# Designed miniproteins, single chains, continued (4): the designs that were tried, part 24

Each design is a single chain, and the fold is of that chain. pLDDT is the mean over its residues in the fold that is shown.

## One batch from the design tools (miniprotein)

Design m12810
Fold by ESMFold2-Fast:
Structure m12810 (fold): chain A 99 residues (1-99)
Amino acid sequence: SEEAREEIRRAVRDNVLAEMKKQLPKIIERYKKEHPDASEEELERFKKTLEQINEGVAEALALIVDYLVDKYKEDTESNIELLTRLAGVPEELVREALA
């Protein structure tokens, strides 16, 4: 169960980070439209800042596994559904992490 928990935490972090990376080009395009006079250096700085924020958010969301497993044990099915969606792993692995 501890090994399953660590696998879920890693999967949540990786999946969230991957999804945020897919959205990054759209966010940069929106920034360019809102700031048409922005230099290439400013755009590069904005991109690097977003990448750092995305990594921090992904890591923080991975930590939610601890709160869902340890604090909300009475709502097991909702926790299984949420962790399965966040981690993108088989439900069986999530059930092992909660056992």
Scores: mean pLDDT 75

Design m12811
Fold by ESMFold2-Fast:
Structure m12811 (fold): chain A 66 residues (1-66)
Amino acid sequence: ASVTVEKENGKYVVRTDVLGRSSTAVFDTAEDALKAAEKGVEVYSPLGEEARAAAEKGLEQAKKLL
């Protein structure tokens, strides 16, 4: 499982790959990316330890972009 949050080309990009499902979300602000990462922790934590750890890693990356 993988969740990453990075600043790319002036946008904030959240990439998720959990249990064979991949998604990419692009946000104009660091705050919106942070909210998405927080929601990811809530949604992915029930799916198992690896999914929770990945989501928490993404949340920490989002916090560093504020």
Scores: mean pLDDT 82

Design m12812
Fold by ESMFold2-Fast:
Structure m12812 (fold): chain A 61 residues (1-61)
Amino acid sequence: MEELVDIIVEWMEKENENLSVEDYKKGAEEFFESIKPSLSEEEAKYLKEKIEQAIRKHEEK
């Protein structure tokens, strides 16, 4: 569970490293909504939290 979510988050960060904060947030939201139906409730919650952390980290750059 966590290992798969971590791979997804790492891929998302790597692909979107050069995007603006607004574009990164939009892309992350679209990605989350796209993958959410394939995840369990716990996996979706964990991924959402990781995405929120990644967005905050990107904003602090």
Scores: mean pLDDT 69

Design m12813
Fold by ESMFold2-Fast:
Structure m12813 (fold): chain A 68 residues (1-68)
Amino acid sequence: SLEERERFFRETEKRLKELVEKTGDPQIRQMAEQIVHQLKGMIADDVPLEELKFQAEGMMKVLEERAK
């Protein structure tokens, strides 16, 4: 449902914000902002929750690897 997608989005946005605050890296901040933008577009396009989760976790793994 849209409510489940919006909830997942809020949880993912919180994870991204915490990673940005932890690293203090401007590149990590920029990448996180791009991820938020992409996820908002996917929700607007009514992408199923499973696909949204798959894409978000893929992007998150790349960002977490970059943050090491």
Scores: mean pLDDT 84

Design m12814
Fold by ESMFold2-Fast:
Structure m12814 (fold): chain A 68 residues (1-68)
Amino acid sequence: SAATLAAQKADFKEAISLLNIPEEDKKKLLAAVDKVENWDQLQIVGQAIKTILTERDVEKALELLSKL
């Protein structure tokens, strides 16, 4: 649902804001959340956040965002 998607996008923005990564990279992730129009795209952002949290690989995470 659109309401659930909007809520998850807000949660992802909060999670991104708390990441210990450079501000420039946070801005790219936040911009990617703003581009999300459906759940498939939200999953791409989710995988990018997971990559940062589990692998500390910001470059790989930003590469995943290129699929949006």
Scores: mean pLDDT 85

Design m12815
Fold by ESMFold2-Fast:
Structure m12815 (fold): chain A 97 residues (1-97)
Amino acid sequence: MSALEIFRKGMEAFQQGNFKEAAELFRSLLEAPEAELREVVRDYASRFPLPKEPGPPSTPAEVLRLLAEAAEAFARGDYEEGLELLYEADRKAKSLL
């Protein structure tokens, strides 16, 4: 399975409220090569509205780590932390465009 396919499956799980599955899928992406992670972040940025202001310089792996941590926070019921982590992931994804 490609990194992009794993990412899309993770996003589908997240949207369905299966946060634990989403977190596990996003964590598995951290093992993928940098080029594949860059493709994933580019696909993400093209499909979802991102904040206008980019965050500090980042890597594709850091964006996916933050998405995994956000999913883990939502799985625990910590929605405030999850939303803050998603916002930081979006800002860092913007910095990579």
Scores: mean pLDDT 79

Design m12816
Fold by ESMFold2-Fast:
Structure m12816 (fold): chain A 80 residues (1-80)
Amino acid sequence: MKYTIIATGLTLEQAKKAAEFLKSLGAKNIHVDKNGRVTAIGDLTEEQAKKAVEFIKSLGGKALVFDEEGNLIASAGVKL
């Protein structure tokens, strides 16, 4: 299933680490903006999506995971 992962609350360096981790899980279309926001879309398992959320949380960021229909399936991290 394709998931969209959005990470916020990261420094640019932490965002790059999150992007590399998402790439290692098989995520495609990874984008890091100048504010450290990461957006990634990939054909991931639910377990891989949850691993991404936990990794982003470990960096001090907030993560949101959406399925192909736009439903929020997982979230973690500091409140914005």
Scores: mean pLDDT 77

Design m12817
Fold by ESMFold2-Fast:
Structure m12817 (fold): chain A 69 residues (1-69)
Amino acid sequence: KLKKLLEEYEKKKPEIALKIYEMVKEGKVDTEFLIELVKFLLELGREDEAELLIKLFPEAREELLKALK
């Protein structure tokens, strides 16, 4: 179950990276997308990648912490 989710995440990494790049380039943060992605990464046990996302988007940190509460 967890292994299948990890394999799905690895396959989607390029698409996720592109979406993140577009948010940075346009200066428009999709907070809902980030909340869902962080929750998904935590479910996968990828805490390091979740922390990286929070670090990349400090503007969304408060909303992310509120949603994870």
Scores: mean pLDDT 73

Design m12818
Fold by ESMFold2-Fast:
Order: sequence, then structure tokens, then C-alpha cells
Structure m12818 (fold): chain A 62 residues (1-62)
Amino acid sequence: MTDEQVIKRAEELARKLREVRDTDPFEADVYEALMLILIGIAKANGDYETAKRIEEILREAR
């Protein structure tokens, strides 16, 4: 998977998180968990720049 594809997926998850964070806390937690998994995968691959970008996107969505 390319870095661009990972970032796009993270942005889609962040959008969903923003939409449900005030109405469905459980669903919001699921989207946050999926974003944390993407951060973990990026770090495991040595892709620290991609991991930082996803962390930034998640922070903005909270």
C-alpha cells in the first residue's frame, strides 16, 4: 500500500469519527482504534513520517 493510500484511508476514518463523536461514542472509539492500528502499522514498517501524519489527522478529528 502506498503512503498516499494510507493517508487517504486515515482521512476517511477521521471524517467518520467527526460525524459520530457526539452521537455514537462507541462507533467513534472504533474509528479511533482503526486509526491507531494504521499508526502502529506505519511505525512497524519504519514509516515514521506517515505515522506522524496520521497522528496529526487523528488529533484534528478528536
Scores: mean pLDDT 81

Design m12819
Fold by ESMFold2-Fast:
Structure m12819 (fold): chain A 94 residues (1-94)
Amino acid sequence: PRPVVKGFVPGASEEELKRQEAAAEVVREVVDWLESQGIPITDRQELALVGAYSMISDNVPLERIEAYIRRQLADDPELAARVIELVRRMLEEL
């Protein structure tokens, strides 16, 4: 079993916690796949992906998700573009 990133918010429902766990698991699967292709992923990049997937689960518009990713990875715009492409592919496959 992979480690799951959990955020406990006072008053969060059981469903909200399960959604956060599911998001972290999906992101971990994507990270594992990227690492298998020889692409190293930092903890910061993984956190950006978890945040983006959480926003998708909350039905946030893609433009806001893209803005979030660009903000989190402002020092690496090429990587930000690649993460955005991964988010778009995840949305197409779901």
Scores: mean pLDDT 66

Design m12820
Fold by ESMFold2-Fast:
Structure m12820 (fold): chain A 97 residues (1-97)
Amino acid sequence: MLEELRRLVEELESIEDKLSEIGKELLRQARRLVEALEAGDVEAARELLGEVTELVAQLGIEALNSTDEELKKATEEAADLAGRLIRLARDWIESLE
């Protein structure tokens, strides 16, 4: 699980230059979430999971309103990667409780 979470962050980093400010903030919070999970900090991980989930919702709205095809594609890719990261992080947090 941890290696998959790190892989998803690396994939988000690979498209960072194509991301909006919301997408870049998502990447920053996703890195913090993975670090909290690696440290076993369940409290921090839960808070960061909430922040990442909210940012994914904001990216979904941004993708719907975007007229820039490159930004739209990067935003949709970031939302998909982050959605998978959220699912894995939630499963891991539940396993620690």
Scores: mean pLDDT 84

Design m12821
Fold by ESMFold2-Fast:
Structure m12821 (fold): chain A 98 residues (1-98)
Amino acid sequence: MDEEILEHELEVAEKLVEADEEEAIELLTEHYLWLAERAAEQLLAQGRPEEAARALAEARASAEPFARELLDRLGIEEIRERAKKFLESYEKLKKALE
């Protein structure tokens, strides 16, 4: 698994466990954009700069709407619970690898 992606997801999950609705929207928006930037870097590495630029432009337009829709669909308590379960799953994986 990509360590950079995992480290970022752990940091976002830790913040989401205690986030209110507006904090969750900001965190999910930043997370979505971060993932889009990593995907764009892969497209650039493959020699696809026009597709990378298009993907980033689309992500910048859709990130906050997506975060708000996710919050509206799940609610803040469910988002917090999912973040907590992600952290618990990582701790179990870490112990299994030790």
Scores: mean pLDDT 83

Design m12822
Fold by ESMFold2-Fast:
Structure m12822 (fold): chain A 65 residues (1-65)
Amino acid sequence: GATTEDFRRRAEALWPEVAAALRERGFPFESAEQMIAYVQEKTGVDEYTAWGLVLASLEELRAEQ
């Protein structure tokens, strides 16, 4: 199965393609790590779950472009 590191690497690779769209939606994060910190603060999920959720959101956002 996917590891936290696998999710991180994939999210970081996607970041340049989705950062502007996230900013337009009111989420002006500078990095995937900053978005992870935000998700964990708001939801209380563990790091693995947070990275999985962020990666899924970034992949969906890229597909909508």
Scores: mean pLDDT 80

Design m12823
Fold by ESMFold2-Fast:
Formats: structure tokens, sequence, C-alpha cells
Structure m12823 (fold): chain A 89 residues (1-89)
């Protein structure tokens, strides 16, 4: 589920491994932190604090306006699955 949501909505923006988009800086946004560096943590070991941190980064309009819009359109279950997948990248 999370991988499918990432591939559909975020892969074109954040890259194949969540390394971020170089194009965001050209639009006057702050560089998004490299999500691939958040660790190879198994989904079952991802803490609620790490989920909250990822959600804040994905919903912060300073980095990207498209990603917050996508997150708002997703259900709570879809957002959680996507964040859990990002924690494993």
Amino acid sequence: MGKELYDKYLKSILGDKGEGSPSSSRLGFDPMPDLSKLGDTPVEDITDEERERLLRMLTDSRYNTVIPSIMRKLSEEQRRALIDYLGTL
C-alpha cells in the first residue's frame, strides 16, 4: 500500500528513493531534507515521533506546495501507509 501510493504520487517529486527534488529550489522553496536518509527502519519499528516528523516535512509548504495538497487529499489510512513506507527508505 505505502509503496504504491509513493510510486503514484511522490516518486516524480521526491525521486526513486525519497532523495528530494532539485527543482523545488528553482521555485523559491527551501530544499527538502533527503527522506532516504531517515533510516532503514522496519515498518513495525517506526515510532510515532518519526511519523509526526515525516508528516510535518510532507505538509510544510516551505518545501513544496504539491505534496501538502496530495497529503490533504489522502485518507488518514493512506497517509499513515505512505509515511510508514517513507520511514523504510
Scores: mean pLDDT 63

Design m12824
Fold by ESMFold2-Fast:
Structure m12824 (fold): chain A 82 residues (1-82)
Amino acid sequence: SANARRVKFIRIMADYMNMRVDIGVDATDSQFIQAMQKMGIGSGVATMMYHIVKNGNFGTIIRMMSRDPKMADMRKRIEEMQ
């Protein structure tokens, strides 16, 4: 489902940041944003990133990550979600 892809995205981010996240496929928009905030992402950035992912615009996230060599592994994992 679309929500399963969002869960996978959050888990990829948590892994990259060496953090744990507790979120399921039935999570609300608010719960996804809160999970990102618990990982240290600011509320505005978390909301923006969540809506990009929710709308299926993974290309925007991949493009942002491809500009940072440190995010190469995370980028590949997100590409596998498409």
Scores: mean pLDDT 69

Design m12825
Fold by ESMFold2-Fast:
Structure m12825 (fold): chain A 85 residues (1-85)
Amino acid sequence: DKGKATAEYLLEQARKSEDVLLALELGSAALAAGASKKEVEEVLTEVLVRAGVPEKKARELAREWVEGKISPLEAAERAKKIVEE
């Protein structure tokens, strides 16, 4: 399925991104392409942990964002504040 291949490609690009906002935007595109919320949450949690967010907070942020409770920009700003010490 081309949609599934597109979603997988977008999530792979998100996982490799050093830019948290770009990763969140790529994750949003993957959701639109048919990726599961669980799959996208797991990938973005990994991205946030790599960016310096503690695992529990990364998981909470990724869940709130994937559920549509916060925007990619808001999630990126919260991640930045957590990392800023």
Scores: mean pLDDT 85

Design m12826
Fold by ESMFold2-Fast:
Structure m12826 (fold): chain A 97 residues (1-97)
Amino acid sequence: SDRERLRRALEEILELQARLLEMREAGASSEELQEFAAEYTERLRRAAEEVERLRERLGEEETRRLLAEVLREHAARHSGGVGERFAAAAEALEAEL
């Protein structure tokens, strides 16, 4: 379904973001961050294009609701500042629904 495709695209975006944040928290070098950024940019671009197409079909409210759900799930499986950041983002989105 379109909802399942949107969930997968959002999941990929948040997984890439979580990895970048975890690398920064772990003190990754500028070189390590640059290498990841090169891989990250292409994957993020494709996922973002999919999200935009599906948002047009499902609408803004359903897209926000799904994003909040995926953020909650990511918060639950990440420790430290990454988990806290995703939880805060989910709470902010839920407050606007």
Scores: mean pLDDT 81

Design m12827
Fold by ESMFold2-Fast:
Structure m12827 (fold): chain A 72 residues (1-72)
Amino acid sequence: SEFEELWSRLSELYGRLLEARTVEEVEELLREIREVVERARSVMDPEQRAELELLWRQIEEVARERLRELEE
């Protein structure tokens, strides 16, 4: 399903975000993730959207922490 495809892609990008070693890598991954999230919002039902918003919040927190670490 389209939901499963987008969720799988987000999980893959999240994994890559955890392994990112440069600010540039984190910024590129966030850009891709934002595009996937925006796409997902247009195709998901309300239940799936709740799960998407939770995952997106987790990704934002991880990215913010990684950027903070890499900028020090």
Scores: mean pLDDT 81

Design m12828
Fold by ESMFold2-Fast:
Structure m12828 (fold): chain A 85 residues (1-85)
Amino acid sequence: MKKQLAAINISSIEPLPETKTVEEAAEARIRQAEAALETLRESGLEKLVELSVAFYERKDASQEGHEQGRRVAEHAERRAREIKE
């Protein structure tokens, strides 16, 4: 069992697979977590970038939104960097 996957708890967000035993559930969760990490890099990373861009676009409509947009963008980039490299 890898601590990095256990600490992230990505699988806790997704619905549990159908399993009979705790050990079977753990194995299924590990595989699901690894698949989720790859999906997150492809889809989640893009979603983080989209979120940051959307908030920056709001600066044209709302000046108050630009500060929140900047913070969200920095947070999203930081998370993306940690996941990717």
Scores: mean pLDDT 54

Design m12829
Fold by ESMFold2-Fast:
Structure m12829 (fold): chain A 81 residues (1-81)
Amino acid sequence: AGSFTVEPVRTEDPLALARARLAELGATPTAESEEEDEEERLRAATVTGVGPDGNRVVVGVVVNVETGEGLLVVLVLPASA
């Protein structure tokens, strides 16, 4: 089955943190994106990979640009989902 986790984080580099978490999970990266919303003062990064069990792993990090405070989300989905 899949899983979904959310944790509070603080970082100046959401993409680096997302990449590090994906690597810690043993996933092979397949795609990444980074977005900044100046109006909302948010910086977001998403990395997607394939875990050792063939499941899709998505790591998202969204932080406030001024404080670096935000959330890290890990979503693990079966390859068929």
Scores: mean pLDDT 83

Design m12830
Fold by ESMFold2-Fast:
Structure m12830 (fold): chain A 103 residues (1-103)
Amino acid sequence: SSALAQMEAIANSMSPEEKEVVRKILEKFGVTDPNLPGLSELLSNLAKAYQALNAYLASRGIKEATKEDIAEAIEEITGASRELAERVAEKLMEFHKVSLSVS
C-alpha cells in the first residue's frame, strides 16, 4: 500500500543516532528484540517504541501527548539531546499517523 511505502520511507530516513534512540526506548520498557536489523523488525520496533512512550506519558497523566511531551520523555529515558529527541519524536509521530491510514 502507499501507506506501507511511506512507513518504509520514514524508517529508511532515520540516522544511526535516531535508530539508537529507538533501541534505548525499547530496552527501557523491556520490549523483546531491541535489535533493528531488518526492515520488518524496524517497522515493528518503531510502532512498539511509540506505543511504549504513549503508555509512559499516560501513566504520568498525559493522555493527549504533543511532540514536545514525547521529545521530553525521550530525553528523560535515553539521555538524547533535545534536538535529537525532537527529530525522533517527529518521525515516530509521522510513522504512527501513516500507520493509522493503512486500512
Scores: mean pLDDT 81

Design m12831
Fold by ESMFold2-Fast:
Structure m12831 (fold): chain A 60 residues (1-60)
Amino acid sequence: DDALRDYLIRNNMTNAIRAINGDQQYFQDIADEFGIDVSTVQARAQRGIAAMRADLAAQS
């Protein structure tokens, strides 16, 4: 969970934008890197993006 979130953050907002747009190739690349299912990557990416949006909103 934290590892995937850190990966998204480290790769900048560009990769987060790909995740938001449902870029299947992007999810597949991460799934291959972590050896997990694409749907799991997508669910975790959505959680990470939601957390980032919440953090930004908290900073106003």
Scores: mean pLDDT 68

Design m12832
Fold by ESMFold2-Fast:
Structure m12832 (fold): chain A 72 residues (1-72)
Amino acid sequence: SGRSNDFLAKLAEREGFPKALVDAIRAGDEKALKKYWEERLKRIREGLSETMSKDDIDTVIASFEKNVEENS
């Protein structure tokens, strides 16, 4: 739905992703959304690995996944 796409787009924008990526997410291309979501998780995991343990990172990622599911 448009609400899920808008949520992901806003989250990507807040995390400093390019406007082109944000616009593609908002457009609802499901294949692109999945690919961008995977890249986003990778970047979040890499960033958090500098300051957090693996267990803490897994908890944060689970929270993000839950938020996406609840806004789907």
Scores: mean pLDDT 71

Design m12833
Fold by ESMFold2-Fast:
Structure m12833 (fold): chain A 69 residues (1-69)
Amino acid sequence: REEERRRRLAEMNIESGELAVAEGKRHPEYRELLVQSALRHYRAAGEADGREEELVERGERLAAEVLAS
């Protein structure tokens, strides 16, 4: 049902956000673009399953790590 669809959508967005963070750390030349991508994906994941505060905060922390590398 809709809850299961939203959970899968959140999982996919978390996966995409994690990939963007990893790529941002490997490719400093794309850092800004990948940070924006990660932030969008974590926000979308939180909106999908109602964990917006938790997932946005996690995305912001991970984005800060990319910018510090």
Scores: mean pLDDT 82

Design m12834
Fold by ESMFold2-Fast:
Structure m12834 (fold): chain A 100 residues (1-100)
Amino acid sequence: SEKEIEEAKKKISETLKKAMELFRNGDYDGALKVLEELLDWLYKKGLLSEEEVERFREQARALADDLRAHEDDPLKQAFVEMSLIALAVEIEELIRKKAK
């Protein structure tokens, strides 16, 4: 329903902000946990399949690994923001497509 999509968008936005703060502070495990909790919530709501959850989980882990490799990069903060926004947009678009 449209109400479930709006609830999901709010949850995604809140999780994105928290994950961004954790990644910026070097708490990669905390950020991955927060993203995993979001994916589990979306799965339990029937908004994502098991395969979609695993795909987004792999994307989040790849982001954390890339950030660990580039921790001294002065552009790291901008990269975190752009990558997490892209992930959030992909999740939202997939949920909207499945609601049709």
Scores: mean pLDDT 81

Design m12835
Fold by ESMFold2-Fast:
Structure m12835 (fold): chain A 55 residues (1-55)
Amino acid sequence: SSVREEVIRLASLAVLEAAIDFLDKIIPNQTPEQQAQLEAERAALEALKAELKAR
């Protein structure tokens, strides 16, 4: 991969980490139904982060 592709990968990882951290802060203050939905979204972000780390 080009240096540009690597920079984009690292920037994407930083954004995903920030999004996951934000969800961790808001989830406990939500209703149980909203918590279930947000936990599913969090799992999807963690999966995307794992894919980017493997590259």
Scores: mean pLDDT 84

Design m12836
Fold by ESMFold2-Fast:
Formats: C-alpha cells, structure tokens, sequence
Structure m12836 (fold): chain A 72 residues (1-72)
C-alpha cells in the first residue's frame, strides 16, 4: 500500500521511535535485520518486510497498534 508523504513521515517517526525505545524480542529482531539489510545481507528481507508492515500499521491503525505488534 502506498502512503501519502504526510502519512509516511508520521509513520516513520512513530515506528523509528518505538523500535528504539521498545525492549521486546520482536523489536530487537527487526532492528538486527534492518542492520543486516544495510550491510547487504540477503537474509535481512524479513526485517525489511516487517518494517514496511509497521509503517503501514502506524499510518492506518496508529501508534498503539505498532506497540501491540512489537510486543509479540
């Protein structure tokens, strides 16, 4: 799903803040896989997919839905 520029900016702020401040196994897993994606590791695709889903969730359902997703 394509987000508007405003929705994307807000979603990025929410998701990046929650990923940095949430000490859950899921948040750690996503952060590790994003770091691997930056390093060009092919196995990081799952982290990129999860990150994209968090951005969509933040834009459509709001911050609380992202928190619930990260608690898993």
Amino acid sequence: VRLTDEQSARALGVVNRLLRTTDSPKALEIREQLDKAVDGDDSSQVGLDEYTELLRLAAVRGEEAVRERLRK
Scores: mean pLDDT 69

Design m12837
Fold by ESMFold2-Fast:
Structure m12837 (fold): chain A 96 residues (1-96)
Amino acid sequence: MREELEELLEKVKELIRELAEKDGDPEVKALAEKQIEMLERLFETADEESRELLYKALKATLEAVEAEKKGDAEKAAEYIAKHNAYLDELAELLRK
């Protein structure tokens, strides 16, 4: 489980950077790097419950990429929205 989460995190970080680079906007790149830093901190500080939410968020990102490969842009956007929702839930847990 933990090794799978680590591999998933690295894949998602790479995808976030690729998407930001494709967009080409420096503001989007800055936001992408901040998101990556947040994901890394969540992974390092996460308890068991937080790790489960992080796994769900990262898996949603991977599902978005699979949807894009199939040409389903709407489904890809849906999974990205799901990813953001899980990250918001994680942020609320950390605000304890």
Scores: mean pLDDT 73

Design m12838
Fold by ESMFold2-Fast:
Structure m12838 (fold): chain A 86 residues (1-86)
Amino acid sequence: MKEIEEEKEKLTKEVKEYAKKLEELAKKGEISKVDANAEKLRKGSEANRKLSELAESKGDTRLAASYDTASDINEIGAEISRELGI
């Protein structure tokens, strides 16, 4: 639904900003590149959970279940990393 798409855009921006901070930490050697990638996926997981809750509130239980899957989390994380040029 359009409302869910708008929320996805907001959450994507939030995750993108967090990912930039993780990149800076990795470049400084404070965390590994692997750890940075893992944390980006975890932030994406939080965003996915919020989208799942929004879909459930609209009565779309199937869409809510889809957002909770690990595959969707990995896809969102990978997309954000590519957009940031990582």
Scores: mean pLDDT 75

Design m12839
Fold by ESMFold2-Fast:
Structure m12839 (fold): chain A 119 residues (1-119)
Amino acid sequence: SKKEKILEVVKKGLDEFKQRVLDIAREAGLSEEKIAQLEEFLDNIKEWILKRVEELYDKAKSVEEFKQGLVNIFLKARILLEYELKKLGFSDELIDRVLQAFNETFEKTIKEIEKILKE
């Protein structure tokens, strides 16, 4: 179904994002303890996003409402991500790098979802 294709695109984008963020953290010399905490947070936020996207798809009455809901899910996830990175002691430069990667992941994911919705 289109729903299954959308959820798979979101999952893939977030899995690629997780790997990119963990690589950034390792290259920056974060401790294994902080990397484990970051990994747990990224897994939890991925599951939260997937559940919200699934619920949004079932409840949205139009493509426009669905797209607006995706933007809102993304914005909330970004706020939670920034807070966690600050708590873990990421520098402002590393936070900016991670948030840029998140924005790029979201833009790519939305474009792929829009293609599925036009099928």
Scores: mean pLDDT 89

Design m12840
Fold by ESMFold2-Fast:
Structure m12840 (fold): chain A 118 residues (1-118)
Amino acid sequence: SDDFRLRLLRKLGEVLEPVRNETLSLEEAKKLLKEFYEKALEAIKNKDVEEAYVYARAAEYLAIMYFGVTREKAKELDPKLYEEYLALAKTLGASESLQQEIADGLTTAAVALKLAGL
């Protein structure tokens, strides 16, 4: 629902507030990117749609802002990884649009971490 999506966007804003108000070093950005990425994966295991969306999108933000990796670039570099994360996101039972956004965020974060030399 629109109300649920607005709640997700508010929680995403809360998670990103400290990051938007401070310039991170690349090492700090890499650590936080990995933490958000791992939290999103854990949320999927726990069937927590809200946490999965928030942390996948927060990880995507860091991948774009600090590493220059967009979802479009990530899917071009590793389309199989996108399909794997989409299959994983489908286990949540969320709407198709939320599943796709979670898969995009995870793929973008994973590709950014690989390019940053894990």
Scores: mean pLDDT 88

Design m12841
Fold by ESMFold2-Fast:
Structure m12841 (fold): chain A 66 residues (1-66)
Amino acid sequence: MLKKPSEETQKYYEKAKEASKKDDIDSQAEYSKNLVEAYKLNENSDIPEVQKLAAAKEAGRAAAAE
């Protein structure tokens, strides 16, 4: 099952998604930042869940509207 770091990443992704839907750019940027940090934590923990790390990266890019 998904580890805690991935669960945290999913929470940030959901918040960023909601902010984007509400057209709240400021909140979207903040959640995107949190998602990037969650991604780094998951990567540094040596958790072999590449799919989640890739999803976190994509969610971060989408949330930032970069």
Scores: mean pLDDT 55

Design m12842
Fold by ESMFold2-Fast:
Structure m12842 (fold): chain A 76 residues (1-76)
Amino acid sequence: SLLDEAEELIKQGKIDEAIELYKSNPEETKEKLIEQAEYYEEVARKAEAEGNLVAARVGYAKARELYKAAGDYERA
């Protein structure tokens, strides 16, 4: 499915390609975009708590991109 394809791209670090797939069908995918954004936000928070600032910055950046794609600009 489109959702499974996008998830695989995210796992490969191809966030831009995954966002493009989600944007092709935003009505069906908004919830999934938010779910992925929350996942990366949690990963980033954990990395920050452990002192891994590079991983934290990468995770927060991915979360922001996914929130923006979902139209959630308050959390982006």
Scores: mean pLDDT 78

Design m12843
Fold by ESMFold2-Fast:
Structure m12843 (fold): chain A 64 residues (1-64)
Amino acid sequence: MSLDQLLQEATELAKQGNFDKAAELIKEAAKRFGVSLGALLQRLRDDYGLPEEQLRELATLLGR
């Protein structure tokens, strides 16, 4: 799975309220592609349009 596919799926899961599964995919993307969790959260906001409330929930689960 590409980085783009992982972020797209994480965005869909977060929009469905499945934050635990979304956080798993974000952690996998960070590990697999060597990208920081903060950079991935910024991409979810900027490139995928994830709302601020859902971004905060994911950031909490990811532990910054």
Scores: mean pLDDT 82

Design m12844
Fold by ESMFold2-Fast:
Structure m12844 (fold): chain A 74 residues (1-74)
Amino acid sequence: MSKKLQEEMDDAASVLHSAALYVVAKKAKDAEGLEEAARKAEETVKKSKNPELKEQAEEIAREAREELEKLKAA
């Protein structure tokens, strides 16, 4: 396996983990979980060179931050 392919697979796994954290934390109304989901997604946006994975990570980060703000406003 090439380094590029492994990096893309690692980035894809990071996106999936961030998405799973977001879904679970949102349902549980877990502010700490939402913050971690946003942080992990933001890290993937910064390090990923794959534009599709970067876009997916940006969306997860945005949604997690929006849900976190809703919990703080409640």
Scores: mean pLDDT 81

